# Designed miniproteins, single chains, continued (5): the designs that were tried, part 15

Each design is a single chain, and the fold is of that chain. pLDDT is the mean over its residues in the fold that is shown.

## One batch from the design tools (miniprotein)

Design m16521
Fold by ESMFold2-Fast:
Structure m16521 (fold): chain A 59 residues (1-59)
Amino acid sequence: SLLEKLEKELHIGIVLANLKKAYKDLTEFQLKIAELVDKGDLEEAYELAKKFIEELSEL
């Protein structure tokens, strides 16, 4: 039905908006890790990356 089609389109729109936000957050996180690596703070960069992977594993 037309209603089912509209509901699917709305759902896809919401998912895409959430993915865009997640991508922005991931990009900012990647930039922070890159900054730490550039400064030679490899242990801090590693710990930050490890915490992020752990958080993703809990989703």
Scores: mean pLDDT 78

Design m16522
Fold by ESMFold2-Fast:
Structure m16522 (fold): chain A 78 residues (1-78)
Amino acid sequence: SSQPQRLTITFEEGTNLSNVKEQIYSLFGSDPHFLGSSVDPDKNTATVDFAAGTDVDAVVERLSKIPGVKSVEVHPAS
């Protein structure tokens, strides 16, 4: 993609989100395309931002390995 990508992670109800940001950073902190993450405990969600040229399928696979992940949604760049 020629544009940055955002992924939204939805967690199972009752998932402990206190370490989710650190877990995301552990997976992607060395990736030059990783731009950052944000966690919303009130919605049981997190968002992860990546630069253009990211292998989105590989990112989805890695995010799905985080404990308590229910789904990962990719927001297509227009």
Scores: mean pLDDT 80

Design m16523
Fold by ESMFold2-Fast:
Structure m16523 (fold): chain A 90 residues (1-90)
Amino acid sequence: DPQAALDAEIAREEKAVAENPEDATAWFNLGFLYLLRGEYEKAAEYFKKAVELDPKNWMAYEWLSIAYRKLGKVDEAEKWEKKALEIRKS
């Protein structure tokens, strides 16, 4: 059951961020799991949390941009794509 497996993984990562709210990797994983689920607004929220905790993770900015593109928010997507390039150059 692919949906049950995805929901179980989301529950595990939600527990991880509840137990350690500063775990940037767990927030990133939640963003990616919600992206796979098609919940793009939640994905963007969790990727924003990941970049707040780890502002040098240029890959998280790229996934945040992808989430905004899925929402049709082109200006927001371009903003985060530019930020990813700036961090990657640093």
Scores: mean pLDDT 86

Design m16524
Fold by ESMFold2-Fast:
Structure m16524 (fold): chain A 72 residues (1-72)
Amino acid sequence: MAEERLKKDPNDVEALIALAKEYAAAGDYEKAKEYAEKALSLDPNNEEAKKLLAYSLGQLGKTEEALKLAKE
């Protein structure tokens, strides 16, 4: 489970991305945003984390913030 991986290695970017995907699929876009944002803070060039963050922000109605991120 990605949460168990993250508890053992809090800087596991792949686990953070997996958690963001899991929460987005469950409709918990705030948590999806949080984990995607953390993954992006650890790996600023991670395209998958950027896409997940933009998607989650869009679902939360934060379209302007999502658009800003997508331009990077």
Scores: mean pLDDT 74

Design m16525
Fold by ESMFold2-Fast:
Structure m16525 (fold): chain A 55 residues (1-55)
Amino acid sequence: MSEEEIKRAAENIRKAGELYGVPEEVVEEAVKLAEEGRLDEAQNLMVGAAIRQAS
């Protein structure tokens, strides 16, 4: 991914966190991972938070 795509992914993570009520700490960690190009880990972290709400 390009730097622009990474920034967009980070923005989307923040928006999803606000929309779904994910804890700010989790959102910030996912954003940090995305900014480092670790998009799969950022995505897994956000999905994991959603699953924890269901369990």
Scores: mean pLDDT 75

Design m16526
Fold by ESMFold2-Fast:
Structure m16526 (fold): chain A 74 residues (1-74)
Amino acid sequence: MLEEILRLMEEYIDAVYAGDVERAQETLARIEELYARLSPEEQERVARALVVGMEAIDAGESREAVLERVRATL
């Protein structure tokens, strides 16, 4: 489950950096669907990873830096 969410988060980051809004929204929806099935402890880790990833994107960090932060948090 967490490995699948990490893969989807990587796809989401790729879509954001490619400017593919439709793919980014679709990937985020898939993450949200899987998130609802996680334990509370896993939900907390995923939510923190998403926040860290989004903040890094907003700060203008590279795709590679964003991915490293997400992986380190998850």
Scores: mean pLDDT 82

Design m16527
Fold by ESMFold2-Fast:
Structure m16527 (fold): chain A 55 residues (1-55)
Amino acid sequence: SLEELKKEIEELEKRVDEFAQRLASTTDPAEQARLRAEIKEWDERYKKLREELKS
């Protein structure tokens, strides 16, 4: 449903924010690379969900 899609988008936004905060606080290059890759994955999924809402 549309409400379920909106809830999933909100959950993704929250997770991206949490990961961004972790990225800002870490100095480990391996951890930074992992967190950046995860954020990119979430961002791509977020864009797909937004397109589904338009349809």
Scores: mean pLDDT 80

Design m16528
Fold by ESMFold2-Fast:
Structure m16528 (fold): chain A 68 residues (1-68)
Amino acid sequence: SELEEQIKEIVKAAKPVLKAAIESGMLSPQDFIDIVTASVARRYGKEAAETLRKQLEKVAEEIKKELE
């Protein structure tokens, strides 16, 4: 439960950065996701990082769809 709460907080904090990256076109959303997931892998392990990556990629796709 604690790990799940931490992942939710990370996604919440990452969302405005992903939105800015996608809207501006000046920062790669994938590079940002890769950096954040590498940090989580170091701290919480590979499984947590894979869960976070999937959630961040889903959020990025939702933002792209809203901008169409």
Scores: mean pLDDT 81

Design m16529
Fold by ESMFold2-Fast:
Structure m16529 (fold): chain A 72 residues (1-72)
Amino acid sequence: SAEEYLKQAEEYLKKAEEFLKNGDIDTAVEYLKKAIDYLNKAKQLGADPEKISELEEKIRKLDREIARAVAS
């Protein structure tokens, strides 16, 4: 269901955050990509637009943090 894909996107985003905190940038990027993929699947299945927007904002924030880590 849309809700299941949304929950998986949230789970992958949490993993991406954890790996970034540990300095494993490559693994963080892979989990971020999985989070985006599952979010897109949730969007296609009609998941709650408000929850989608909240998760998109978290993804953009993490993507920016990863970019800063790579630039350092």
Scores: mean pLDDT 86

Design m16530
Fold by ESMFold2-Fast:
Structure m16530 (fold): chain A 73 residues (1-73)
Amino acid sequence: EKDKEEIEKLIKRAEETIASVTEPSWDVLDELNALEIQLAVALALGPEEYRPEIEKTLDRVSRLADEVEAALA
């Protein structure tokens, strides 16, 4: 199903982005903020079976975004 494929791709992209962060930068923060928005939308509108995985991924992205923002501010 279309929504399932897009959610799986989004989760994989978020995991890859988290793993690739080595240094705080505004570019990294922008990417993390974009992923937070996309994951929040997927959590609100997506299939129930993906809710726990989306929530877990969103928590990880949000925490990392907060750490990057704090390092830059």
Scores: mean pLDDT 81

Design m16531
Fold by ESMFold2-Fast:
Structure m16531 (fold): chain A 72 residues (1-72)
Amino acid sequence: NLEEQAREHVRAAEELLRRAEELSKSKDPLKQTQALFLLIAAKTEAYLAKKLGLEEEAEELLKRAEELEEKL
């Protein structure tokens, strides 16, 4: 079921983005670098969800990721 696969990618993106958001609040340069890597992974997962048909949910996650990237 492609929809279930897409939802798994959405869940992965949400978890990665949440972790990136928390790490980005740290003043530790290493944690901010880790946040950037998690952000890239979250964007990849969101893109896969979009390709599998969850366009609206994926676009919301991509927008959140872009907003976070701008403040890193």
Scores: mean pLDDT 86

Design m16532
Fold by ESMFold2-Fast:
Structure m16532 (fold): chain A 60 residues (1-60)
Amino acid sequence: MSLEELVEKARELYKELLKAQNDPNTSDEEKKKLAEEFHKAMQEVEDLDPEAAVKLREEL
């Protein structure tokens, strides 16, 4: 997966995580899974390009 694909994946996961956190019908387990997937994607971006990870955090 390219850096661009990882950044887009992280952005999509963050949007889903925020939506889930604001939805009372989303289970705690689903929220936890989305948070874990988002953190994993962010870690992959940071491992590949730390500057891209900083920019992404500022964009979010």
Scores: mean pLDDT 81

Design m16533
Fold by ESMFold2-Fast:
Order: structure tokens, then C-alpha cells, then sequence
Structure m16533 (fold): chain A 64 residues (1-64)
């Protein structure tokens, strides 16, 4: 069904965003970073968290 295809696309996008966030969080916790590099990564993580939340909301609405 069209709904199942859309759900699959959203789930795959969600997985991709979560993997990127995990990689950035690993870098923040385990690498020696400059203050500037840390701030850039923290900002990117916050933007990814916003996108993840929006996609999770879309998935929840489609799974009615």
C-alpha cells in the first residue's frame, strides 16, 4: 500500500539520522576536540534531534 511505502521511507530516513547522531556523539565523548569543533558538533546534534523528533511524530501519525 502507499501508506506502507511512505512509512518505510520515513523509517529509513529516521535510521540514517540516528546513525549520524550516534557518530557525532561518539566524536564528542571520545575524541580530543577544540572548543570550536565541539560547539559545531553540539549544534549539529541539536538540529538532528529536532529532525528525528519531527519524523518520529510523522511515523506515529501514519501508524494510526
Amino acid sequence: SELKKKLKELILRLIALKLRKIGLEFDLEHLELSEEERERIEKEIKELEKEIKEIEKEIEELEK
Scores: mean pLDDT 87

Design m16534
Fold by ESMFold2-Fast:
Structure m16534 (fold): chain A 62 residues (1-62)
Amino acid sequence: EAEELLARVEHNADLLRRYGQAAEADKFLTAAREFYENGDLEGLRKVVEEASAARHAAIAAA
């Protein structure tokens, strides 16, 4: 499960970079890796939600 959540953040980060949001992508990846290393699944889920929302906003603005 943690690996799936991390992969979802990585996917959203790739999309954010494609839409010019590299700083946001780096922020989410840093947070996700810290939560992953600490086994914090709730923190990982929150990062997935935030990254997904940011991705939707970036696409809508394009």
Scores: mean pLDDT 80

Design m16535
Fold by ESMFold2-Fast:
Structure m16535 (fold): chain A 70 residues (1-70)
Amino acid sequence: SPEEIKVKLELKKMYEEAVKAIDEGKFEEAEELLEKMLKYAKEHASPELQKEVEETVKRMREVIKEEKEK
């Protein structure tokens, strides 16, 4: 649906902003963006898309953890 396309585009934008924050060493900003993604998905996305976002955020949080320990 058009609504689902808009939700996916917003989530992609948030994902790209989080990746940029991680690349720049802005881990607090990245974590805030990931929390915003989860909240947005819970409020606007289908259950299937919510699961995809949860899996993506989990992966991104592991990357942040590894980078912070270096």
Scores: mean pLDDT 86

Design m16536
Fold by ESMFold2-Fast:
Structure m16536 (fold): chain A 80 residues (1-80)
Amino acid sequence: SMEEERRRKAEELLDLAVKISNEAEQLYRAGITEPSPEVKRLLEKAIELAKELGINVEESDDPYLTAGVLAVAAATLLVM
């Protein structure tokens, strides 16, 4: 089902957004403000999944703001 596939991708997107948030917290606790290569990789994958879900992504120079927008969008899809 296309609806089941959409839900699965939304769950993957939410999982990626959570991982980015966890990495951001770890970097913040270490006093680091620059995103790691891992955070950038996760963000790129999250943006690709968002595009597949038809989510209009306005990319920010701040990867954590972009991740926050993606988390809200994914959560919205999962509760609809």
Scores: mean pLDDT 75

Design m16537
Fold by ESMFold2-Fast:
Structure m16537 (fold): chain A 84 residues (1-84)
Amino acid sequence: SMEEKFKKIEELLDKAIEAVRNGDRETAIKYLDEAIKLAKEAGFPQELIDLLEKVREAVRRGLLTPEQLEIFRDYVRSQLKKLL
């Protein structure tokens, strides 16, 4: 269901945040890739998919703090609730 995929995406974002907090960018990218795949499979708006891909690239480059990722997670959560 949409709710199940949404919950799984939130879980994956939380795991990615924890991985960044622990300095494990490779694991964070893996979780973000899984979240992007689920968002695409769920047919989420392209704007949300683009945002997730932008966050993934910023994490890969070491440009985001865990606190900034938490803000992005909260934003994605709010957008999913409004657009779905």
Scores: mean pLDDT 84

Design m16538
Fold by ESMFold2-Fast:
Structure m16538 (fold): chain A 71 residues (1-71)
Amino acid sequence: PLEEAEARGDAALALLKQAAKRYLETKYGIVAPTDEEAYAAVLKIFDSLDSLDDQAALSQQLAAEVQRLRA
């Protein structure tokens, strides 16, 4: 049902935001106050990247952090 799809989406987004916070701390030494602020900062970094290869690398690193959080 729609509520299960929304819950799944919300859980995935929450996990992604947690991954973004860990990514910033690990790679840039930035300690964001909230997962939401960390996610916004990562999106700004992604948007500032000049190459598709760099964007792909960031996406892969973020995916790896999500995988670690699920383990």
Scores: mean pLDDT 76

Design m16539
Fold by ESMFold2-Fast:
Structure m16539 (fold): chain A 109 residues (1-109)
Amino acid sequence: SEAAREAARGAGEAAGGAGRAAESGKGEYGKEALLYAAGAGVAAAGASGVASTGGPEEDAGRMARRAAEYAREAARYARKGGGSEEAVEEAERGAREAEEAARRALEAA
């Protein structure tokens, strides 16, 4: 399904942005951001697995939505940790795009 593949791609972009933002953060806030970025990565891997095996759009959409939520939290904590504004903004944008792709996949199910 194209919708499932787009959800997986969006989730991957959100997870990548979250990781970069988290790595730019420092101290305890940077550590929290890394934990949320790891969660986004796991969810993105799940969405990719669903898409690659021809699994349901609903599952890919749910996982992409989870990746978006974790990416937003990673960006929030990275900003508190003095992280790169560019990386934080990219993570926030990726999260919004992943949420939209997730919505489309859930509607296609």
Scores: mean pLDDT 89

Design m16540
Fold by ESMFold2-Fast:
Structure m16540 (fold): chain A 65 residues (1-65)
Amino acid sequence: SIEEIIKKEEEESEKKLEELIKEKGWDKEKAERYRKIMEEIHEALRLMVRGIDRAIERSKKRLKE
């Protein structure tokens, strides 16, 4: 499902951030900004998915009526 794809992307983003902190020495502030940006992106994607799912459900109901 699309939601599972988003969850996988969240996990990969966290791993990437952890690697960047250790390898690049990113400070806590920079890491927090990165996390907030990614969190906003993932939240927007979840809202889009919910909208699409509702549109599909409504279309199915109309086709059956």
Scores: mean pLDDT 79

Design m16541
Fold by ESMFold2-Fast:
Structure m16541 (fold): chain A 74 residues (1-74)
Amino acid sequence: MKVTTETKTVSAGGRQTVSVKITVENADGPVKGTATVTRAGHTQTSTQDIKENDTVSVTVPPGPYTVTGTAEKL
C-alpha cells in the first residue's frame, strides 16, 4: 500500500478549511484516513473511511498551522 498526501487551504468568511487529499494505491481492503491540524498548541483531528482517492477536510480558525495526513488499514 502506498499513501500520498496533498494539502490545500481555502480561506473564506474569516475561516480556513484545510483539505488533506489522501491517495491510497494498492489497498487490499478498507482504509482509514486521518487529517491532523495543529495550531497554537491546539490539535484537531478528523478521521474517516477512505477509498483510493479521497479528501479529509478540517475547518479551523484563521492562523498559522501544521497539517499531517496519515492512512492505515482497517
Scores: mean pLDDT 69

Design m16542
Fold by ESMFold2-Fast:
Structure m16542 (fold): chain A 55 residues (1-55)
Amino acid sequence: SGLDESLKNAAEVLGKIEGVSPEEIFNRYTREEILERIRAHFGEPGRAAARELAA
């Protein structure tokens, strides 16, 4: 199932953002929360905001 692979990748990226391991991300957040946070962070509005904050 491609969803499990995408979720693991999302947890890895979110872990890098929060400075923790992907395993710790799964301990802190539900699968739905991980997907929502990635969508908010890397969706068009979230990505634009992240660029402005990083610049």
Scores: mean pLDDT 69

Design m16543
Fold by ESMFold2-Fast:
Structure m16543 (fold): chain A 65 residues (1-65)
Amino acid sequence: MLEEVKNAKSDGELGVAITPAAREPVLEGRERARRSTDPEEAERYREEGNSLGAKNAVKLIEQAK
């Protein structure tokens, strides 16, 4: 699961080279994680941003087909 989330993050980061839409959720998740004092909450913010970024990247690629 965590490894799959990291792979989704990599797909999102690859999407960043193409579109800012994939990057914004990842950056927002990281910013929220930095502001959180709870490690569990910080991890959830990072996962949410990474998942949304990857989903946006996949959606843009699929729409381009």
Scores: mean pLDDT 61

Design m16544
Fold by ESMFold2-Fast:
Structure m16544 (fold): chain A 72 residues (1-72)
Amino acid sequence: MKRAEELIARALELAEKAAEAVRAGDYEKAAEYLLKAGELLAEALRLLGKPEEAEKALEVARENAEKLRALG
């Protein structure tokens, strides 16, 4: 499904931006990018018929975003 592939590609791009923000010391921006990446990945997983995996991906993204905020 091309739509799910596009969402995954955008999620990976945002994850790369999160890593760049971490290197810049901007943990708040890194957390925002990481959460957005998780939201796009969850949407892709729902389109692929994996709603449980989508919920787990979103939980993991939220936890990791909170941990990043705690570093700043």
Scores: mean pLDDT 84

Design m16545
Fold by ESMFold2-Fast:
Structure m16545 (fold): chain A 80 residues (1-80)
Amino acid sequence: MKETVEEIRKLLEELRKLAKELLASDDPRLRELGELLLIAVERAEKALKEYIKNNDEEGIKELKKAVEELLKRAKKLVKE
């Protein structure tokens, strides 16, 4: 569980960094994506804290999958 939590935190940091890069873009669509990603990161961080408090290992595992998929999709949208 601790290793999975650390992996999620790294993914959330990567998403936050990507979101900030998008917010600095001259493209209003990329800026909107950046704002949505920051909201998603904040929600995921809240969910992670709740799952840790409740010892919800399945919730943590599903959150990791959701964050990985979000990052993958966001990178694809930014690249092209």
Scores: mean pLDDT 83

Design m16546
Fold by ESMFold2-Fast:
Structure m16546 (fold): chain A 77 residues (1-77)
Amino acid sequence: MKKGEEYEKKGDYEKAGEEYEKAGEEYYKQGKYDEAVEAYEKAAEAYEKAGDKEKALEAEIKAGIVRLEAGLDKVFP
């Protein structure tokens, strides 16, 4: 997730969230569910820092859906 990290270092949290969300979708399509969850969680954190609470919530919901579908121990309520 190099692009997301680069945007975070520059303080562009909105773009960081977009790149992390894209990475999460890509990992999900590859069946890499743990990495997809991490990417969506990083997207949610970046969107929170950007003040975009709606996108942050959407990213957290996506992480929870991936956890539920993959049967992971940590399920979003």
Scores: mean pLDDT 79

Design m16547
Fold by ESMFold2-Fast:
Structure m16547 (fold): chain A 79 residues (1-79)
Amino acid sequence: SVEELLRLAKEDPSAAAARLVAYTVRAIGHEIEYELTGSKEHLEQALEDYRAAIEIARALGLDTSVFEKRAEELEKKLK
């Protein structure tokens, strides 16, 4: 769960940072798949990954505004 990710971020910040990168890269990959295929499933997957990245970034004390703006744009596309 996201709450478990927040707990792990406090215990191992370096592992949390690696997870943040992994979720961000996966989200970008899903956005690219959406642009190529038009499948809203990929858009939904990208949104989930950005939301996970936001929670990890918050736990690490990092700025979330870029991720939040991107998530809002994807949410609008899902309508």
Scores: mean pLDDT 82

Design m16548
Fold by ESMFold2-Fast:
Structure m16548 (fold): chain A 77 residues (1-77)
Amino acid sequence: SPLAELRARVREIVARLRAGEISLAEAMAEVGREVERLAPQLSAAERQEVAAALQAISDALAAGDEARAVELLAALA
């Protein structure tokens, strides 16, 4: 499914982030591109789930809580 593809892509991005291969900003940019690419193929409920997860990540980043942002990003996978 498109949601399963998105989750697999996020898992790959999180693995590279945790390995120190990319920055958190680069990881968020890659996740944003994958969401934009797959969003037209998601159901309304799946889009709402993804949007809620991305909002929670954005809130953590706005608060300066990078550790929480990474935890939430991993939970999206």
Scores: mean pLDDT 87

Design m16549
Fold by ESMFold2-Fast:
Structure m16549 (fold): chain A 118 residues (1-118)
Amino acid sequence: MVELTESGGGTVAVGGSQTLSGKITGDPAQVVGVAWIQEGSKSGALGVASISGDGTKVSYADRYKGRATISLDKANSTAYLNLSNLQEEDTGTYYVLAAVLVDGVVRLVAGEGVQLTV
């Protein structure tokens, strides 16, 4: 079974930077993609960035373009989200999501979330 362990939350000043990480445990061959989402009090759940399981396809939400970088360390099965030039609206709980292929079916597994306050 795939599990996600998140770290890197905390309090950061406006204009600062922060790296969030999600360690993927279990069979990495089952992971077909990883995404980061933000859940804030007023905006609901918003996509931040996604990366394919092979690391070749990457996308960013418009509000994060130029301020976020997603990467996947395939050897260590760790997904990173680097955020720069942080704004107050970036405050929220960040979740890593893994799309996992089990018995021919894609399922979503979520991390526990990390709180970021800007």
Scores: mean pLDDT 78

Design m16550
Fold by ESMFold2-Fast:
Structure m16550 (fold): chain A 94 residues (1-94)
Amino acid sequence: MEEKLKEAQEYLKKGVEALEKGDFETAIRYFEKAIELGGDDFVDAYTLLGGAYLRLGEYEKAIEWAEKALQIDPTNKSARAILAVAKRLLEKKK
Protein backbone atom coordinates (compact mmCIF):
# COMPACT_ATOMS: atom_id res chain seq x y z
CA MET A 1 0.00 0.00 0.00
CA GLU A 2 1.39 3.41 -1.03
CA GLU A 3 0.95 5.17 2.34
CA LYS A 4 2.91 2.42 4.13
CA LEU A 5 5.68 2.73 1.52
CA LYS A 6 5.92 6.48 2.22
CA GLU A 7 6.17 5.81 5.98
CA ALA A 8 8.81 3.14 5.27
CA GLN A 9 10.79 5.71 3.24
CA GLU A 10 10.73 8.15 6.18
CA TYR A 11 11.99 5.44 8.57
CA LEU A 12 14.70 4.48 6.07
CA LYS A 13 15.80 8.15 5.96
CA LYS A 14 15.88 8.39 9.79
CA GLY A 15 17.87 5.14 9.94
CA VAL A 16 20.46 6.49 7.48
CA GLU A 17 20.74 9.72 9.54
CA ALA A 18 21.32 7.66 12.72
CA LEU A 19 23.89 5.49 10.90
CA GLU A 20 25.78 8.63 9.75
CA LYS A 21 25.92 9.78 13.41
CA GLY A 22 27.30 6.36 14.49
CA ASP A 23 24.10 5.55 16.42
CA PHE A 24 23.89 1.97 15.14
CA GLU A 25 21.25 0.83 17.68
CA THR A 26 18.86 3.64 16.65
CA ALA A 27 19.62 2.98 12.96
CA ILE A 28 18.72 -0.72 13.41
CA ARG A 29 15.34 0.19 14.98
CA TYR A 30 14.47 2.54 12.10
CA PHE A 31 15.56 0.02 9.43
CA GLU A 32 13.49 -2.73 11.11
CA LYS A 33 10.46 -0.39 11.03
CA ALA A 34 11.11 0.42 7.34
CA ILE A 35 11.16 -3.33 6.54
CA GLU A 36 7.99 -3.92 8.64
CA LEU A 37 6.13 -1.29 6.57
CA GLY A 38 7.78 -1.65 3.13
CA GLY A 39 8.85 -5.32 3.03
CA ASP A 40 10.78 -6.55 -0.01
CA ASP A 41 10.45 -3.15 -1.75
CA PHE A 42 13.08 -1.94 0.76
CA VAL A 43 16.00 -4.29 -0.02
CA ASP A 44 18.33 -1.36 0.82
CA ALA A 45 17.02 -1.47 4.42
CA TYR A 46 17.96 -5.18 4.64
CA THR A 47 21.46 -4.33 3.36
CA LEU A 48 21.81 -1.37 5.76
CA LEU A 49 20.69 -3.56 8.69
CA GLY A 50 23.44 -6.05 7.77
CA GLY A 51 25.96 -3.18 7.62
CA ALA A 52 24.87 -1.78 11.00
CA TYR A 53 25.17 -5.20 12.68
CA LEU A 54 28.59 -5.66 11.05
CA ARG A 55 29.75 -2.37 12.62
CA LEU A 56 28.45 -3.54 16.02
CA GLY A 57 30.47 -6.80 15.72
CA GLU A 58 27.23 -8.85 15.49
CA TYR A 59 28.56 -10.93 12.61
CA GLU A 60 25.91 -13.69 12.68
CA LYS A 61 23.11 -11.08 12.46
CA ALA A 62 24.99 -9.24 9.70
CA ILE A 63 25.12 -12.53 7.73
CA GLU A 64 21.38 -13.16 8.34
CA TRP A 65 20.27 -9.75 7.02
CA ALA A 66 22.71 -9.78 4.07
CA GLU A 67 21.40 -13.24 3.06
CA LYS A 68 17.80 -11.94 3.27
CA ALA A 69 18.75 -9.02 1.00
CA LEU A 70 20.28 -11.50 -1.49
CA GLN A 71 17.07 -13.59 -1.44
CA ILE A 72 15.24 -10.44 -2.63
CA ASP A 73 18.01 -9.30 -5.04
CA PRO A 74 20.77 -11.88 -5.73
CA THR A 75 22.76 -9.24 -7.69
CA ASN A 76 23.02 -6.81 -4.74
CA LYS A 77 26.78 -6.08 -4.54
CA SER A 78 26.54 -4.31 -1.14
CA ALA A 79 24.79 -7.31 0.44
CA ARG A 80 27.40 -9.69 -1.05
CA ALA A 81 30.21 -7.50 0.30
CA ILE A 82 28.66 -7.41 3.80
CA LEU A 83 28.19 -11.20 3.72
CA ALA A 84 31.83 -11.80 2.67
CA VAL A 85 33.25 -9.41 5.32
CA ALA A 86 31.00 -10.75 8.11
CA LYS A 87 31.91 -14.39 7.34
CA ARG A 88 35.62 -13.52 7.28
CA LEU A 89 35.43 -11.67 10.63
CA LEU A 90 33.36 -14.45 12.20
CA GLU A 91 36.06 -17.02 11.23
CA LYS A 92 38.78 -14.87 12.86
CA LYS A 93 36.69 -14.78 16.06
CA LYS A 94 37.16 -18.59 16.26
Scores: mean pLDDT 82

Design m16551
Fold by ESMFold2-Fast:
Structure m16551 (fold): chain A 80 residues (1-80)
Amino acid sequence: SLLEKAIELLKKALEAVKAGKVEEAIKHIEEAAKVIGEGLKEEEALEVADLLRKAIEALKRGKYEEAIKHLEEAIKILEE
């Protein structure tokens, strides 16, 4: 499903952040955001999109722990 694909992409992004692969992490987050926009209810899509935006912003600022927190929160919403 599109939801399972989004979760997989965000888990790949999380692993990329932990490995210090910022460019790869951002790519996976952007791919997940596209899938989310196509397959989720508007309210859930908006909440997750905000978290993904914050994760990318944190990565660009070198705040990897903050990015991990936002990605984990997004995954939790999608798994509920």
Scores: mean pLDDT 83

Design m16553
Fold by ESMFold2-Fast:
Structure m16553 (fold): chain A 68 residues (1-68)
Amino acid sequence: SAKEDLDRAAEFLESLPEVEVERVGDDRLVARTTLDVTSQIGLVLRLIGDFPELNVSLKGDEITVEAK
């Protein structure tokens, strides 16, 4: 389910030392990173690949992950 995928995505992101994760309700995560742009893009692509049931977007230093 999308909720279980969000929980797994949150656990993965929280395991990264350069990422701070905020859970927003039951359907959205916001991750703030200190990663460079190339590493942020790599992280977004990994999230899209690992969690195809989730929408992933990047703006500046902020990654948003939402249920589809």
Scores: mean pLDDT 81

Design m16554
Fold by ESMFold2-Fast:
Structure m16554 (fold): chain A 93 residues (1-93)
Amino acid sequence: MAEEARRLAEEAERAAEEGKGKEAAELAAEAAGLAAEAAKPGDEEAAEAARAAARAGVKAAKVAAENGDAKATAKAAGAAAGAAGAAWYAGAK
């Protein structure tokens, strides 16, 4: 789960760099979901995966907003927030 979440986060960041806001948002949301499922207190790999998903979600939201895609922007922003929470939880203990 953590490795797959990191892979999807990296793909989301690349899609965002290419200006593909909708694709980046979808990949970031998938990465955030997997990172949340992997999150366990004291799991540094899960914490790293969640941090990667949060960064990807922020980048995806910016690109989607620039493209005028409100739905993709909301999806990516939600993914970033959820992934940040997962990172905090996994890194807490």
Scores: mean pLDDT 82

Design m16555
Fold by ESMFold2-Fast:
Structure m16555 (fold): chain A 66 residues (1-66)
Amino acid sequence: MPDPLEIELSLLTMEYNIAKKTNDKEELKRVKKRLEELKEEAEKRGDEETAERAKELIEEIEKLLE
């Protein structure tokens, strides 16, 4: 079974894809905040894969919010 951070990342990835498709900037901001929290926790745990994926999504959201 994937760990809780991987499950959260998967859910946030789905929420990101929906928000991106609908151009929902408020939802993108919410997802970004949760991804920043997830990235920090993954970095503290040494989960580089989860941290890197969260960072990539944060950067994509930042581009969409500009």
Scores: mean pLDDT 82

Design m16556
Fold by ESMFold2-Fast:
Structure m16556 (fold): chain A 61 residues (1-61)
Amino acid sequence: KTEEIKKLEEEIKKDPNNAEAYLGLGMVYLREGDFEKAKEYFKKAIELNDPRLKKIAEAML
């Protein structure tokens, strides 16, 4: 894994609700062309960004 991915994974291990770290992983995977993983991490980042935002997203699905 690249150093960027390793740092972001460590941040997630320290704080599993770190939306910024998930956003970062999504950006890295998007750059690498892994659109499936990028999309999954972006969705998780949005969902975890704010508890209120998560509730709204779940209600609007």
Scores: mean pLDDT 72

Design m16557
Fold by ESMFold2-Fast:
Structure m16557 (fold): chain A 105 residues (1-105)
Amino acid sequence: EPPPRLTEEEVAELEARLAAGAAAARARGLPQELIDRLVLIQRLLIRYLAGEVTWEEVIDELLRRGYLDEAEAERLRAAPSFAERLELIMEHWRPLVEEARRARE
């Protein structure tokens, strides 16, 4: 299935929510490296959904940052649909969200 298209207004709203979430996480004492990683992943997904970056560019940025290994990158490149791509990314950052929750609680 084709990826959904976000408008400029929707992108701006999501970026504002992302910035607010990052500020709240920092105020709660979450590690800055974890916050930066989660922000980058979510920002890349927002840009992908807006049609500003390709799926390959998302994978390349995550590899460059060391947030994916080569096997994970191959799985993402092989994903034939947006739904499968989204689920693989969610699997990748779900553990980071759980770590952030445990650090807060």
Scores: mean pLDDT 74

